# Ledger of designs, part 30: designed miniproteins, single chains

Each design is a single chain, and the fold is of that chain. pLDDT is the mean over its residues in the fold that is shown.

## One batch from the design tools (miniprotein)

Design m1019
Fold by ESMFold2-Fast:
Structure m1019 (fold): chain A 118 residues (1-118)
Amino acid sequence: MDETIERLREEADRVLAKADEYESRIKQAKANGNKEEIEKILNEVQKDATEALSRAREALGIAKEAGAPDFYLATMESLIAEAERYLKDKKPENGVRALSAAATVLRIAADALEEIKR
């Protein structure tokens, strides 16, 4: 269990670092009027967010199987649904929001597992 908690926290931190990097790249591309870079960022963030959402769904499954309290599960499910809605609105900023939501799910899963651990 400790290894799973540590892995989930490390994955969340990596996803958040990617989100921060994308926010910086979006800001710079917009400031420079670089439409080609904005489109490139959109394609990259859509892929990363889709992968992060897959990991978030796996984390929800792990928390559910471990017997996490309903309020953790409900919060994770809500954030996954929100991230899926962001990805459908194909804007780079919404891809970043989806990454942040997925990272939050990973953190909540880790917190839920830590609470169950005695």
Scores: mean pLDDT 88

Design m1020
Fold by ESMFold2-Fast:
Structure m1020 (fold): chain A 83 residues (1-83)
Amino acid sequence: MATVDQIIATLERQIAELEAARATATGDWRAVLDWMIDRLRAILADVRALAQTQSPDAVIAAFFARMGALLAELRARVAALLA
């Protein structure tokens, strides 16, 4: 089962992997990676803040809501680049 600690650890790992990918990226792809890293860092900060004051279930729900919003924005950005 996913715990709040597992969510935090996974976000930290994914951010580090994207930062490594950004080091070799150029042009529009670098811009997408920069945006994605910034959004994931914001989600990580929010999850950490909520974990101090909210129940685990509330933190997990907030995480999934934020990830859903991120995926919708990513889809829109990719669609715009392919137009």
Scores: mean pLDDT 82

Design m1021
Fold by ESMFold2-Fast:
Structure m1021 (fold): chain A 74 residues (1-74)
Amino acid sequence: MMTAGEAIFEFVLEKLKELGLPLSEAVKISAEVYALVPEELRHKLLDEEEVKELLERLEGQTMAILKEAKEAHL
């Protein structure tokens, strides 16, 4: 099991690496996205099915969130 924040962080990190960002930049942006998750949700443990559901929901907005984070970092 993992926290919702950890699941989001890992997902964003992998997506940024796939987009060709350096590891240091990808980690920084992923940490910024992690910080945007409410503290209560960020530390909540999720079941495997709940993690998949969360990530599927986020996919619709994933590119928008990553684009905003990348532009703020540039």
Scores: mean pLDDT 72

Design m1022
Fold by ESMFold2-Fast:
Structure m1022 (fold): chain A 64 residues (1-64)
Amino acid sequence: MSEEERVAVKALGDELLESGGVLDDATAQRAIDRAVELARERGLDPNEARRAAERLVAAARASQ
């Protein structure tokens, strides 16, 4: 797993915890934005973090 993927997993988990487990459009967008911001803060690739977060959101939605 890449560091960008780890950041995306953390961002999605944090936003799902805040939303009580509901993955609506607003929660999904916040998770993606948070992954990008965390990647920038850590000197990682923000575009790769965004793509990883988008993939994780899609996978989570497919399981609902």
Scores: mean pLDDT 83

Design m1023
Fold by ESMFold2-Fast:
Structure m1023 (fold): chain A 82 residues (1-82)
Amino acid sequence: MIISVQLTDDEFETEENIEEIMKKNNLPEEIKEIMIEGLRRGLPASYVLIQYLLNNLSLEEIEELYRRGQEAREEAERLRRE
């Protein structure tokens, strides 16, 4: 699937919003902590969740990958016009 928009979740701007969403979906506390720390670092909650679950990365590694991924995605979008 191609994602063409930056995933910035206003609903995850605060720890309270994350807690409410986690309670509705009955997700483990470990996942909640990672999402909250990602939010504190200004990272999209969905991106942090995916990278943490699939690649078992630290928040520092996720932050670096996110920044590098945005740069690579901008280049790829330009090249796709060819």
Scores: mean pLDDT 64

Design m1024
Fold by ESMFold2-Fast:
Structure m1024 (fold): chain A 80 residues (1-80)
Amino acid sequence: MLSKEELRKQAEESYRAAVELAEEAKKNPEKATSLLSAARILAAESAWLLEKAGEKDLAKKVREEVTKLIDEAEKVAEEA
């Protein structure tokens, strides 16, 4: 099993990737469906890794923040 330090590092990488994909979806509406699907998966992975690392409060914040960002990006892409 990965150490708590490794879990946190992987969670940060997944979180960053999810945010970047959501922002890319706003810039490329034609790819929004695939980009936002990938962002949701990475966001869920980040939160799960944080929970495994014992960072339950941070995992909840990541889920809430990224879900809100993805929902916003989806609306922007739909209007474009």
Scores: mean pLDDT 81

Design m1025
Fold by ESMFold2-Fast:
Structure m1025 (fold): chain A 88 residues (1-88)
Amino acid sequence: MLSEKELIEKLKNVPVSEIEAVIRKELGLDSVSLTDRFGSVGSAVSRFRYTIQKFRNGEISLKEFGDLLSLSEEELRKVKKALEKLVS
């Protein structure tokens, strides 16, 4: 199990687009789900990229990352596990 600091350090070398793709796949987010959560697909993409950049730069915690993306605690756990696998 990676610490949050170790996860952030490893994610710095991963493109934001790859991190976004992993998160969307893990959560099963399609265009309808993105529109329902964020108002539009464009708003969702902007929110994901902004939040991922802040997290990988160590500017926000994993909890704040989840809050900014409106993730449940269960969804945040799935995302953390998927990101840990991505950087393994």
Scores: mean pLDDT 79

Design m1026
Fold by ESMFold2-Fast:
Structure m1026 (fold): chain A 97 residues (1-97)
Amino acid sequence: SVARGEALHREHMAAGMGEDLLGEGSIAPPGLLLLRHGDLSVYKGYEGLTFDDPLEATIHVLREGIPGTTLPAGLTAGLSEAEIRDLAEWVLAAPIR
């Protein structure tokens, strides 16, 4: 659920990525912000990453990071698959404002 995803972000991710994914912490996740905009074409700029489904793309990024960027693999290592999906749903549903 989006609400559980928001809580998971606050507990596990916000210190690194900021509350709204604006990069206020130690990492700036531009790929997650672009996925929130619904723009999958950004993955053409990240060699080897192509997705048609924004949810699948977001889950992949949360598990594996984006090669060549400041978003590392392993950010979700302590989370279950269901928790990663809830987090991905929040990333895609939250307003950008």
Scores: mean pLDDT 59

Design m1027
Fold by ESMFold2-Fast:
Structure m1027 (fold): chain A 83 residues (1-83)
Amino acid sequence: MLEEKLQQIYDLMVQYINTPDPARRRQLLEEIQRLAEELDADRPDNSQLLADTLRRLLPQMIERRLAVHKDEASAQKALEALK
């Protein structure tokens, strides 16, 4: 269950990076946030595994995003919030 939700979040983040449509990107971010909130609601221990996974994956995904959109300040702030 936890791994399945983490995989769903990862897949949505990949779609977010590759989506040119701003409206679709907003929908993807809302879905990611919803799934993350569900993980936190299920068990506090889930946040540790999620944080560890996101620390590894998000820098790579943000780097790919910034390679295409060099002035994506929101992505940089999201990365900083994980520290």
Scores: mean pLDDT 63

Design m1028
Fold by ESMFold2-Fast:
Parts: sequence; C-alpha cells; structure tokens
Structure m1028 (fold): chain A 66 residues (1-66)
Amino acid sequence: SSSLDAAFETLVAMARTHSAEVIATYVKATASPEEQAALIAYLESRLATLDPEVAAVIREAIALVR
C-alpha cells in the first residue's frame, strides 16, 4: 500500500542517520499497535532489498518495537 511504502522510505532514510532506538521510538509514537504489526511485516518482507548496513539497523528497530 502507498502508506506502507511511504513509511518504509521514511524508516530507510532514518536508518542512514539515526539509531535503531530512535527509529523504534518514532514508530511507537506515530503508529497504533495494529499499524506497528503491519509495518513490521512489510519491513521484514523488504529487508533483502536494502543495503546490509541499513537492513541491520531496521532489524534492530523491529526487535525494539516488539
């Protein structure tokens, strides 16, 4: 969906300049638990398309949101 695509691009951009803790805090502040679950599933499905360093930060952020 377009909203998940926009959220994904925002988090990828954040992962280049911010820690996993900052990203996790942002997700928890801006998304409901249901939105968090949907976003996590979307992120996990796209991790293989990311640079390994960015994917590592996103994986850590996912663990912190859970």
Scores: mean pLDDT 83

Design m1029
Fold by ESMFold2-Fast:
Structure m1029 (fold): chain A 80 residues (1-80)
Amino acid sequence: DEAEEEARIREAVQEWVERLRKHLLTNKEQLEEEMRRIEEWLKTEFGLSDEQAREAVGEMLAAALTGNRDFLDRAIEILS
């Protein structure tokens, strides 16, 4: 079901954004490692290219930094 898939993707992206936000002001190495883990997971589970996975993680990082939901929605769009 397309609606159920979108809901699952939205929930996963929201969880990743929250994890990135947690590391933003505490540890640069942990932030970079979390970003790498998300990128690898996106390539494995969603079949994204290296470029698409980096773009999605970049949008998630922007959402974490700004709290702007537009970046969250862009990340979800890349995964859909």
Scores: mean pLDDT 80

Design m1030
Fold by ESMFold2-Fast:
Structure m1030 (fold): chain A 75 residues (1-75)
Amino acid sequence: MSLEEIREQLEKEKEEFKAYAATLSKDELAAIRDGLRALLARIREEKKRHPEYAEVYDLLIETLEELIAYLDELI
């Protein structure tokens, strides 16, 4: 898959996730946020191990940071 195809898929998934998140309670949102923070930490470590895939990991990191920020605004 091209980097552009990955970007387009992530944008679609972000919008679907935001719509779903709007239906959840604050406690559920907090649990999801904590899970995304743990995932973000793991992706950052994986990027250090595989710098040759840095562009893909940077897209994933950016997407996770945007979702975490969105959830923080809802909580």
Scores: mean pLDDT 83

Design m1031
Fold by ESMFold2-Fast:
Structure m1031 (fold): chain A 82 residues (1-82)
Amino acid sequence: YKVVVTGNGEAIDVEIGEDKGAIAISVTVRSLGTGGTASATAIIIDNKVTVKSGGSEGVTATATATQDGDTITIDVTLTERP
């Protein structure tokens, strides 16, 4: 798989692994504003992509993922909590 990360943050880590026979792609993204980090994990099952997102204190990640053949695009939006 080719992984493309887009969005309003800076991708600092991309890991491709496996969760119970499914392909799991974990992305860590840094905020360009605060420097806070958050993660998103895309799980691929039967050519369907499900995204689980997380955040650190003060930063929340919202992610979407799209598959086009062997290319997985993960779009990550970081939101700062006041």
Scores: mean pLDDT 73

Design m1032
Fold by ESMFold2-Fast:
Structure m1032 (fold): chain A 95 residues (1-95)
Amino acid sequence: ALEEAKKIAKEVGDAEVQALVDWVRANLATLTSQKIGDRVIAAAKKVYDTTYETGLKLGLSKKEAEELGKKAADDVVQRALDALRALLEALAAAA
């Protein structure tokens, strides 16, 4: 149950990070730090909510589902920041 829940959390996180990168790439000319921050927070919340609900359905306790959701949300925030840094480095290298 826990390992399957971790796998699903990773898949949801991967999708949300990719969606954020695609959104940033499409909107580079109009981006502000606040807009990026709001989008990262929204992605983290969605990953937490989805991971928590999925964990409960797979038989995790509320505490285990909360811990998994928090870890998945924290991971998405870190991966989003890393992906944004990589995008900025790639843009700088292309200039």
Scores: mean pLDDT 83

Design m1033
Fold by ESMFold2-Fast:
Structure m1033 (fold): chain A 76 residues (1-76)
Amino acid sequence: MALSDEQIEALIERVLQEGLRDLEEIRKLARSYGAEEPEDTAIALALQDAMSQPEVDVEALKEQIRNILNNQPFTL
């Protein structure tokens, strides 16, 4: 089932608060919020990439996760 905006927000906040950078830890957290394969891996990769940056744009990250869940590859 698709995550709600509230679940996406809570997931991002939890990853930021815990300082999670490990793909498997982020993926497990995403699954606990309702992400399923293959979206769980795509969401975890997006979160891991954002967390590797010195500054995180939460609104841009929410949009990226929504795009993953809506199966709209914006390129090709």
Scores: mean pLDDT 75

Design m1034
Fold by ESMFold2-Fast:
Parts: C-alpha cells; structure tokens; sequence
Structure m1034 (fold): chain A 110 residues (1-110)
C-alpha cells in the first residue's frame, strides 16, 4: 500500500541517521557533513512524496547519493588506507539503504 511504502521510506532514513550518529566518534567530519545532507534532502524528498511527485523524490535521492559519495571521497583523502576502507564499506551500506528508498518510490509511482 502507499501508506506502508511511505512508512518504509521514513524508516530507511531513520536507520541511516542512527548509523551516522553512532559513527560520529570515528569519522566526525564525514558524519557531520552527511547528517547536514540528510537535514537538507530528507524534508524535500518527503515534500515531493506528499505532492505525489515520485519522479522528483527519486531525483532528490539520486542527488543525495551523489553528494554522499563526494563527501566520502573528499574525507577519504585525509584518512589512512585502513580507515578509508572502513569508511567505503560504511558508505556502501548507506547507499544500499538509499537504493531501497528508490525501490519503494518506484512502487509508489506504479
């Protein structure tokens, strides 16, 4: 149902936020910038969903994914190889959660 899909989307964003909050001590610069991106994008994504503009919501999630990748690349340049690999694995998990958001949005567009 549309209502359940919206709840699932909100749950995915809460999981991403919680994961970032827990990682703050290890990657303070990355998590700060990533949380600022969530604060910018999540309200816009939810507004697009409320307006029935699922294509716009998908575009916003793709923009968020791109900006998160750019932050991880920039921060990764300042890290040891071991910490960079750990950040890359963590980023992969976040991007996979955002892909699930895109899948739910595609179901709403049908």
Amino acid sequence: SKEKAVENIEEHFLLIRDALEKLKEKFPEYTKRALELLDKYVPKIIEAIKNGDYKKAIELVEELKKELREIAEEVGKTLSEEDKEELEEFEKGILEELDKVIEELKKLAE
Scores: mean pLDDT 87

Design m1035
Fold by ESMFold2-Fast:
Structure m1035 (fold): chain A 86 residues (1-86)
Amino acid sequence: SSAVEKEFLEKLQEVLELQREAAAAYQAGDTEAFLAKLEELIKKAQELVEFAEKNKDKLSPELQEHAEQLKKDVEELKKKLAELKA
């Protein structure tokens, strides 16, 4: 439904904004802010993946493909975060 796709796009905008904030903190050399934003990014992106999986039948094939790619990106970010915190 259009309402589900609207919610997906709103959640995607939140993920993209967190990505920008994490990148800005990284460029500023603010390691504490960068790690905090990266953790928030992973959490919000994971929530969006779960939303997409629950609403698969109501999302276009293009949005489903985006969610599958985001799932892979989240797993890689989790690995990188673990390495950075070690």
Scores: mean pLDDT 87

Design m1036
Fold by ESMFold2-Fast:
Structure m1036 (fold): chain A 72 residues (1-72)
Amino acid sequence: MQDEANQLAVRAAKAAMDGNFDEAIRLADTLAEKGYRDQAAAVYELVAQIAEDMGNTEKAERARKRAEEIRA
């Protein structure tokens, strides 16, 4: 259970580092759907930071919005 969440989080981080923000966000969405809300929120925040650092403000804001929604 926790191992699955960790594997999804690692895959999302790798996708974000490769610049594939749509896949990274989709993997974080999968974490949220499976009930791993805290890990999903952390992954969305990580994706937002990487996207911002790469100059992709649109993807950064989309990931940040999802992190806020899941924390509400």
Scores: mean pLDDT 83

Design m1037
Fold by ESMFold2-Fast:
Structure m1037 (fold): chain A 92 residues (1-92)
Amino acid sequence: HMLYQVTVIITLKNLSLDQALQSGQSGVQAANNAGGQGQILSIDQIDDGYQITISVSGPTLDLALSSAQSGAQSAIQTAQQLGGTASYQIIN
């Protein structure tokens, strides 16, 4: 089956690895709840935090993108609740 896939890159600062993982997992769950299929591909340490790469796929480009957006927003919200700062970009 042909699935549409988009990549979400989340940059997280002032968080531990466990907190970064919690933020990424929150993003995956939100993407799945929105009808997409989210998966954490990598977690990389940067100077003051972590960068998480998440793949989100869906049966249409619109669903993949909307699910990726929901996932990114959930991850950012979780990071902020944990006292960190976060930003994201979606690559299609």
Scores: mean pLDDT 87

Design m1038
Fold by ESMFold2-Fast:
Structure m1038 (fold): chain A 90 residues (1-90)
Amino acid sequence: SQKEQLLKQANELSKQLKDVDPQFARQVASSVTGLAIRLIGDGKSNSQVYAAMSDYLRQQSQQSSNPQVSSLLAQLADIYAQISAILEKE
């Protein structure tokens, strides 16, 4: 499915981020997980959770001084936004 392909692409980008900056990648993963847990606790849908994770990653991309990290975060944000859009149609 399109969603499965997007998740595979997200996993690959996450691996690339870990290769570039393993400590920052761990920090981002922790922050994204914490955001997801909070929103699920607030009763948000899976679509809304992915949209919020996308927004967070986009903000991190814009704040990054490392162009490679910025690019990877922007790509990951775009994938999560696409997953959110797919879930909204279900």
Scores: mean pLDDT 89

Design m1039
Fold by ESMFold2-Fast:
Structure m1039 (fold): chain A 82 residues (1-82)
Amino acid sequence: SEEFDRLLERLAERGALFAVVETEDDTHFTLLVYDPEEQRAFELRVRVWEDDSGRTHSELLEKREVPDLTLAERVQAQQLAA
């Protein structure tokens, strides 16, 4: 959706790092995001699809903090995937 596209633009503008860490299927993906303002990592589950007119849409399905790993480990994972 346009809301998810604007979210990604804002995260990039803030210097956030993100990477695709899992592809569930052709339309569902898991993104790992590091937010430098909050110094925390989040997993975003997103849906990306193309409509009948060929326009690509994206939608944020879930956002959750990743407390089980250190921020350094998550940032390293994002940088290796980027």
Scores: mean pLDDT 66

Design m1040
Fold by ESMFold2-Fast:
Structure m1040 (fold): chain A 64 residues (1-64)
Amino acid sequence: LREEYERLQGLAKGYQLAADSYLEAARSDPENRDKYLELAKKYQQKADEYTRRAEELRRRLEES
């Protein structure tokens, strides 16, 4: 359970970094701005999903 929690946190952080990278790419490359914004949104959604899953697991560990 603790190992799964750490794995989910790592995935969330990884996807957040990817989203941030695509946001920066959108600022520096106006020709592909819309494409990078779409990718940033996609990775941000994945980061949010894994953060939520990690938080659910954390609550179960704290309340058991």
Scores: mean pLDDT 82

Design m1041
Fold by ESMFold2-Fast:
Structure m1041 (fold): chain A 129 residues (1-129)
Amino acid sequence: MREKLLAQYEQNLANAENNLNQALSLLKEVLEKVKDFPEVSKLVEEAIRAVQEALEHAKKSKESPEHARIARGYARRAALLAEEAKAQVEKEDKGEKGKELVEKLTEAYNLLDQAANDLDTAYKLLEAL
């Protein structure tokens, strides 16, 4: 049983890290395109920092279940910031560029939400070990 729980933890952690890294790439691409929108830029920069914190704590989760819980919290924060940035883009740019940015921020939100769920599962698996 312990070996099976450890394997499930490692799979959920790997899935979360992959989703966090994909979201980070999308957020960095959005940041380069929103330099003229200071409110959007600020939200995206805060989301990037939250993703980076989630990744650092995820790496340390084998040392303590607390790190998986903290990583989950940062992933959820990043998702909310991406959603807020999307709402702000929808207010500031109703053109084709705004639609492309909304699509990328929606994809980032979905990846971050999935990563938070995977980290929650990883945390629960570590607590059962």
Scores: mean pLDDT 89

Design m1042
Fold by ESMFold2-Fast:
Structure m1042 (fold): chain A 94 residues (1-94)
Amino acid sequence: MPITAAQGQTFYRILSRRLRQRMQDSMSSSQMQALFQAIQDTIDDSIANNDTDMDTRTRISNTAIDWANSNGWSRGQISAMQMSIRDAFMDMMN
């Protein structure tokens, strides 16, 4: 189904909370803000494009992986981030 603005905001809220809990000790405040902004921009683009919820999740995962690679994250940190995205998506759907 196409993602709604309400679902997108719920996803962002859950994901940003999970990432802050898991990653705040591994990231500066500026890195955290940059990542959260990239995620928010991706969600907004998906809503504007009438992307499905699954396509939105894929786009967010790609954006986050690209950001993490650009910032020198380890495979373990990237895996933890991907799990956080998956879990936040499932929480949004329930």
Scores: mean pLDDT 81

Design m1043
Fold by ESMFold2-Fast:
Structure m1043 (fold): chain A 89 residues (1-89)
Amino acid sequence: SEVRLLAYQMVSSLEVLKENKGMSDEELEKLKDKFIDEIIKNRPEFTREELEKAMKEVEKILEELKKKGVDFSKMNKEEAQKYMKEILE
């Protein structure tokens, strides 16, 4: 699903900013809104509701994978993207 892959890119970008830059939850929420707005501007067929729902689904999938011992911090960006593409397609 293209919407799930876009949601994964947003979720992973926000997680990197939280962990590497120490951004606050308030700053992350503002960036999330900005990412969604830019996606809708370029892809008006997507809705905010659809993207937010997909982000929640992706976050749940990522938590389940971490509980099963999948360590994304040991994967490079290309490996993580390839792995998630197979799960989210």
Scores: mean pLDDT 78

Design m1044
Fold by ESMFold2-Fast:
Structure m1044 (fold): chain A 67 residues (1-67)
Amino acid sequence: DYEELTFNLTDKQFDEVLKLIKEKGIDVEILKKTDGTVTLRVKKSQVPDVISIYTAVKLRAIGEELE
């Protein structure tokens, strides 16, 4: 019923991901957080939404590196 997703995210990027997850009403459990990685437990039905949020945040971060 659940899937574990590991993302390469800075603390700032992770805060943005959590904000967007809360705005969509998605429930996630933080299983592990290290410097530069986060592992989340997510319902399988909500995995596509979480991946979409992660992708949007990472694309935004790339845009910020371009000034």
Scores: mean pLDDT 78

Design m1045
Fold by ESMFold2-Fast:
Structure m1045 (fold): chain A 87 residues (1-87)
Amino acid sequence: KLQVAIAWVRRLGREYGLPEEAIERAIARVEAYFAANPDASLNELLRVADREVQAEVAALPEARRQELAERERKRAEQREKLLQELA
């Protein structure tokens, strides 16, 4: 059940465009919740996963969002440069 909740965090994080670090933080919080509440149901863990993903989305500052956009742009430039060298 914990692995299903982790997979859910990864899926939602990707859909919201969260950086890898934010997804890892959300996973760590879900894991910590399960360690404190080992009897938690799958439905309960999925609710926790959703809340932690939403918290990371809400906590994403403008500066961090700008940094993520710059990293995405650099990655796209490197990809274009490589394709031009192969052409």
Scores: mean pLDDT 74

Design m1046
Fold by ESMFold2-Fast:
Structure m1046 (fold): chain A 73 residues (1-73)
Amino acid sequence: NSGILEGAQQLPAQELVQKVFLAYGFDLPQELSEKLALALEKGGVTGEQLIADFKLPAEWKPAVDHLLQLYNE
């Protein structure tokens, strides 16, 4: 399952969001993945801000942190 994230950092932001959350076993609605991608593109966002702003479960923080790491490369 870690192989799903191989090269993911080169994907467009929305595809990166979907792939990271899928790899963690989380089913992300299309609208939410679009909003998360927009937040990444604007920059200046932390994992804690994404959790709070989009009302994600706190247990999703590892996936959000990994997403930010891959997006920022």
Scores: mean pLDDT 74

Design m1047
Fold by ESMFold2-Fast:
Structure m1047 (fold): chain A 73 residues (1-73)
Amino acid sequence: SAVEKKIEEIIEMIEKGESLEKIKEEAKKIPDKEVAKRVVDAIEYAEKNKLSKIELISELLAILEEYKAQQER
């Protein structure tokens, strides 16, 4: 889906060390408004709490898996 592809693109941007500001702007383009909000909130939480890239990616993977499970029902 377009949502899944966009989350995967965001994870790749984090791995490449793109700015969190640029990553948040891309996250806002996720076609599912609720998923977009959750991804943006996760990035902002990581910024405020100084989480590692690995921790942020883990959180985004959890959001992706929850979205997939919801779409399969």
Scores: mean pLDDT 83

Design m1048
Fold by ESMFold2-Fast:
Structure m1048 (fold): chain A 67 residues (1-67)
Amino acid sequence: MSEEELKELLLTVPGVDEETAEEAARIVVEKGQTEEGVAAAQKYLETKVSAETALEAGRRLREALGL
């Protein structure tokens, strides 16, 4: 997926704002769209949103990336 597609996916998660989604998407792309990248993005999200929101974002990322 592109960085923009990942950002748009993250914006569908309630409680994720545009700046947080953009940075999380960038982390996933820089890590090659791997499980490591999703885990790093989820850890970043845990500093910005609730643990429940970060977990849901990670789940949607894994599903979209076929992980």
Scores: mean pLDDT 85

Design m1049
Fold by ESMFold2-Fast:
Structure m1049 (fold): chain A 66 residues (1-66)
Amino acid sequence: MLLSGEAAAKMAEVATRVGAALTAAGVPHAEMIRQILAELRRWARENNDTEILAYLEELEATRAKV
């Protein structure tokens, strides 16, 4: 997986922010993870962050093999 420390930190910040909002809204944990990933992908597209987009695609490919 190709992700710089800076991109990883930025993803973690967005995921934490979205996760906190979903927790406050009472969203179940399993659904929360899907919502966080969808929001990260949307955020990366809006900010033209191709590194984070590529990482999210690799992460999904890896998860699909399990």
Scores: mean pLDDT 72

Design m1050
Fold by ESMFold2-Fast:
Structure m1050 (fold): chain A 83 residues (1-83)
Amino acid sequence: SAAETAAVKAKIPGVVEAELAEVEAQHDLTPAQRAEVRALLTKYTEQYASLFGSDLSREEQKAKAKEIALELQQGIDAIVAKA
């Protein structure tokens, strides 16, 4: 429902900052890398949140959530690997 989507979306900033802190704890990020990671976390967290408002089955939602998580991890790894 729209209410469920709104409730999930309201948690996004907190999730993004918590996940960014975990990346920063493991990697010495430049300000530019920090901004890129935050933007990527925001993008994929919003995509994840949108699944709860979709007409997809629970199994399809789980499959899409796994794809989103893998793409997010690949994106973070690419940003961190920039020398």
Scores: mean pLDDT 80

Design m1051
Fold by ESMFold2-Fast:
Structure m1051 (fold): chain A 63 residues (1-63)
Amino acid sequence: SSMEKIQEAHLKYQEALKQDLESREKQIEELRELAKKEEDEHVKSFIETMVELGELELRRRKA
């Protein structure tokens, strides 16, 4: 039925959103680790800014 197809599509969409959020959280953590190891102060500051922007986007997507 059309309702069953709609429900299947909705479940696949929800799973894709969950995977996207998990992937973004992992990438932000990798950036944090990269910043901790960075010796160049300007590069470190840039990476820390990218982490802050990434965290803001995650908060928006979870809201």
Scores: mean pLDDT 81

Design m1052
Fold by ESMFold2-Fast:
Structure m1052 (fold): chain A 100 residues (1-100)
Amino acid sequence: SPMNQIKRDIAVLMAATTVLLAAVDFQVDLVLRRHADDPKAQAAADAARAQNDALRDQLSSLTQQFNNATTIAQLQAIKNQIQSLRDQAQHLLDQLDAIL
């Protein structure tokens, strides 16, 4: 069914997003370790960690909304929000990679 297909798509996106958020944390730790004496790099890594924590909280909220969703329109809105969250996480990863 169309509803089951969207639910599968969202589950895959959530799993991939969890991996991406873990990659951001890994890169934060790497920047903090490699640039321990660079206050600007440390501040950027700390800011990225705070933003990544906020994205994790948002993903948790979206997971709760997904579990309670009863319509295709609700599922599509959740899918769009996860994609936006993924784009934000990728931007953080790209910023951290530029510092390394």
Scores: mean pLDDT 92

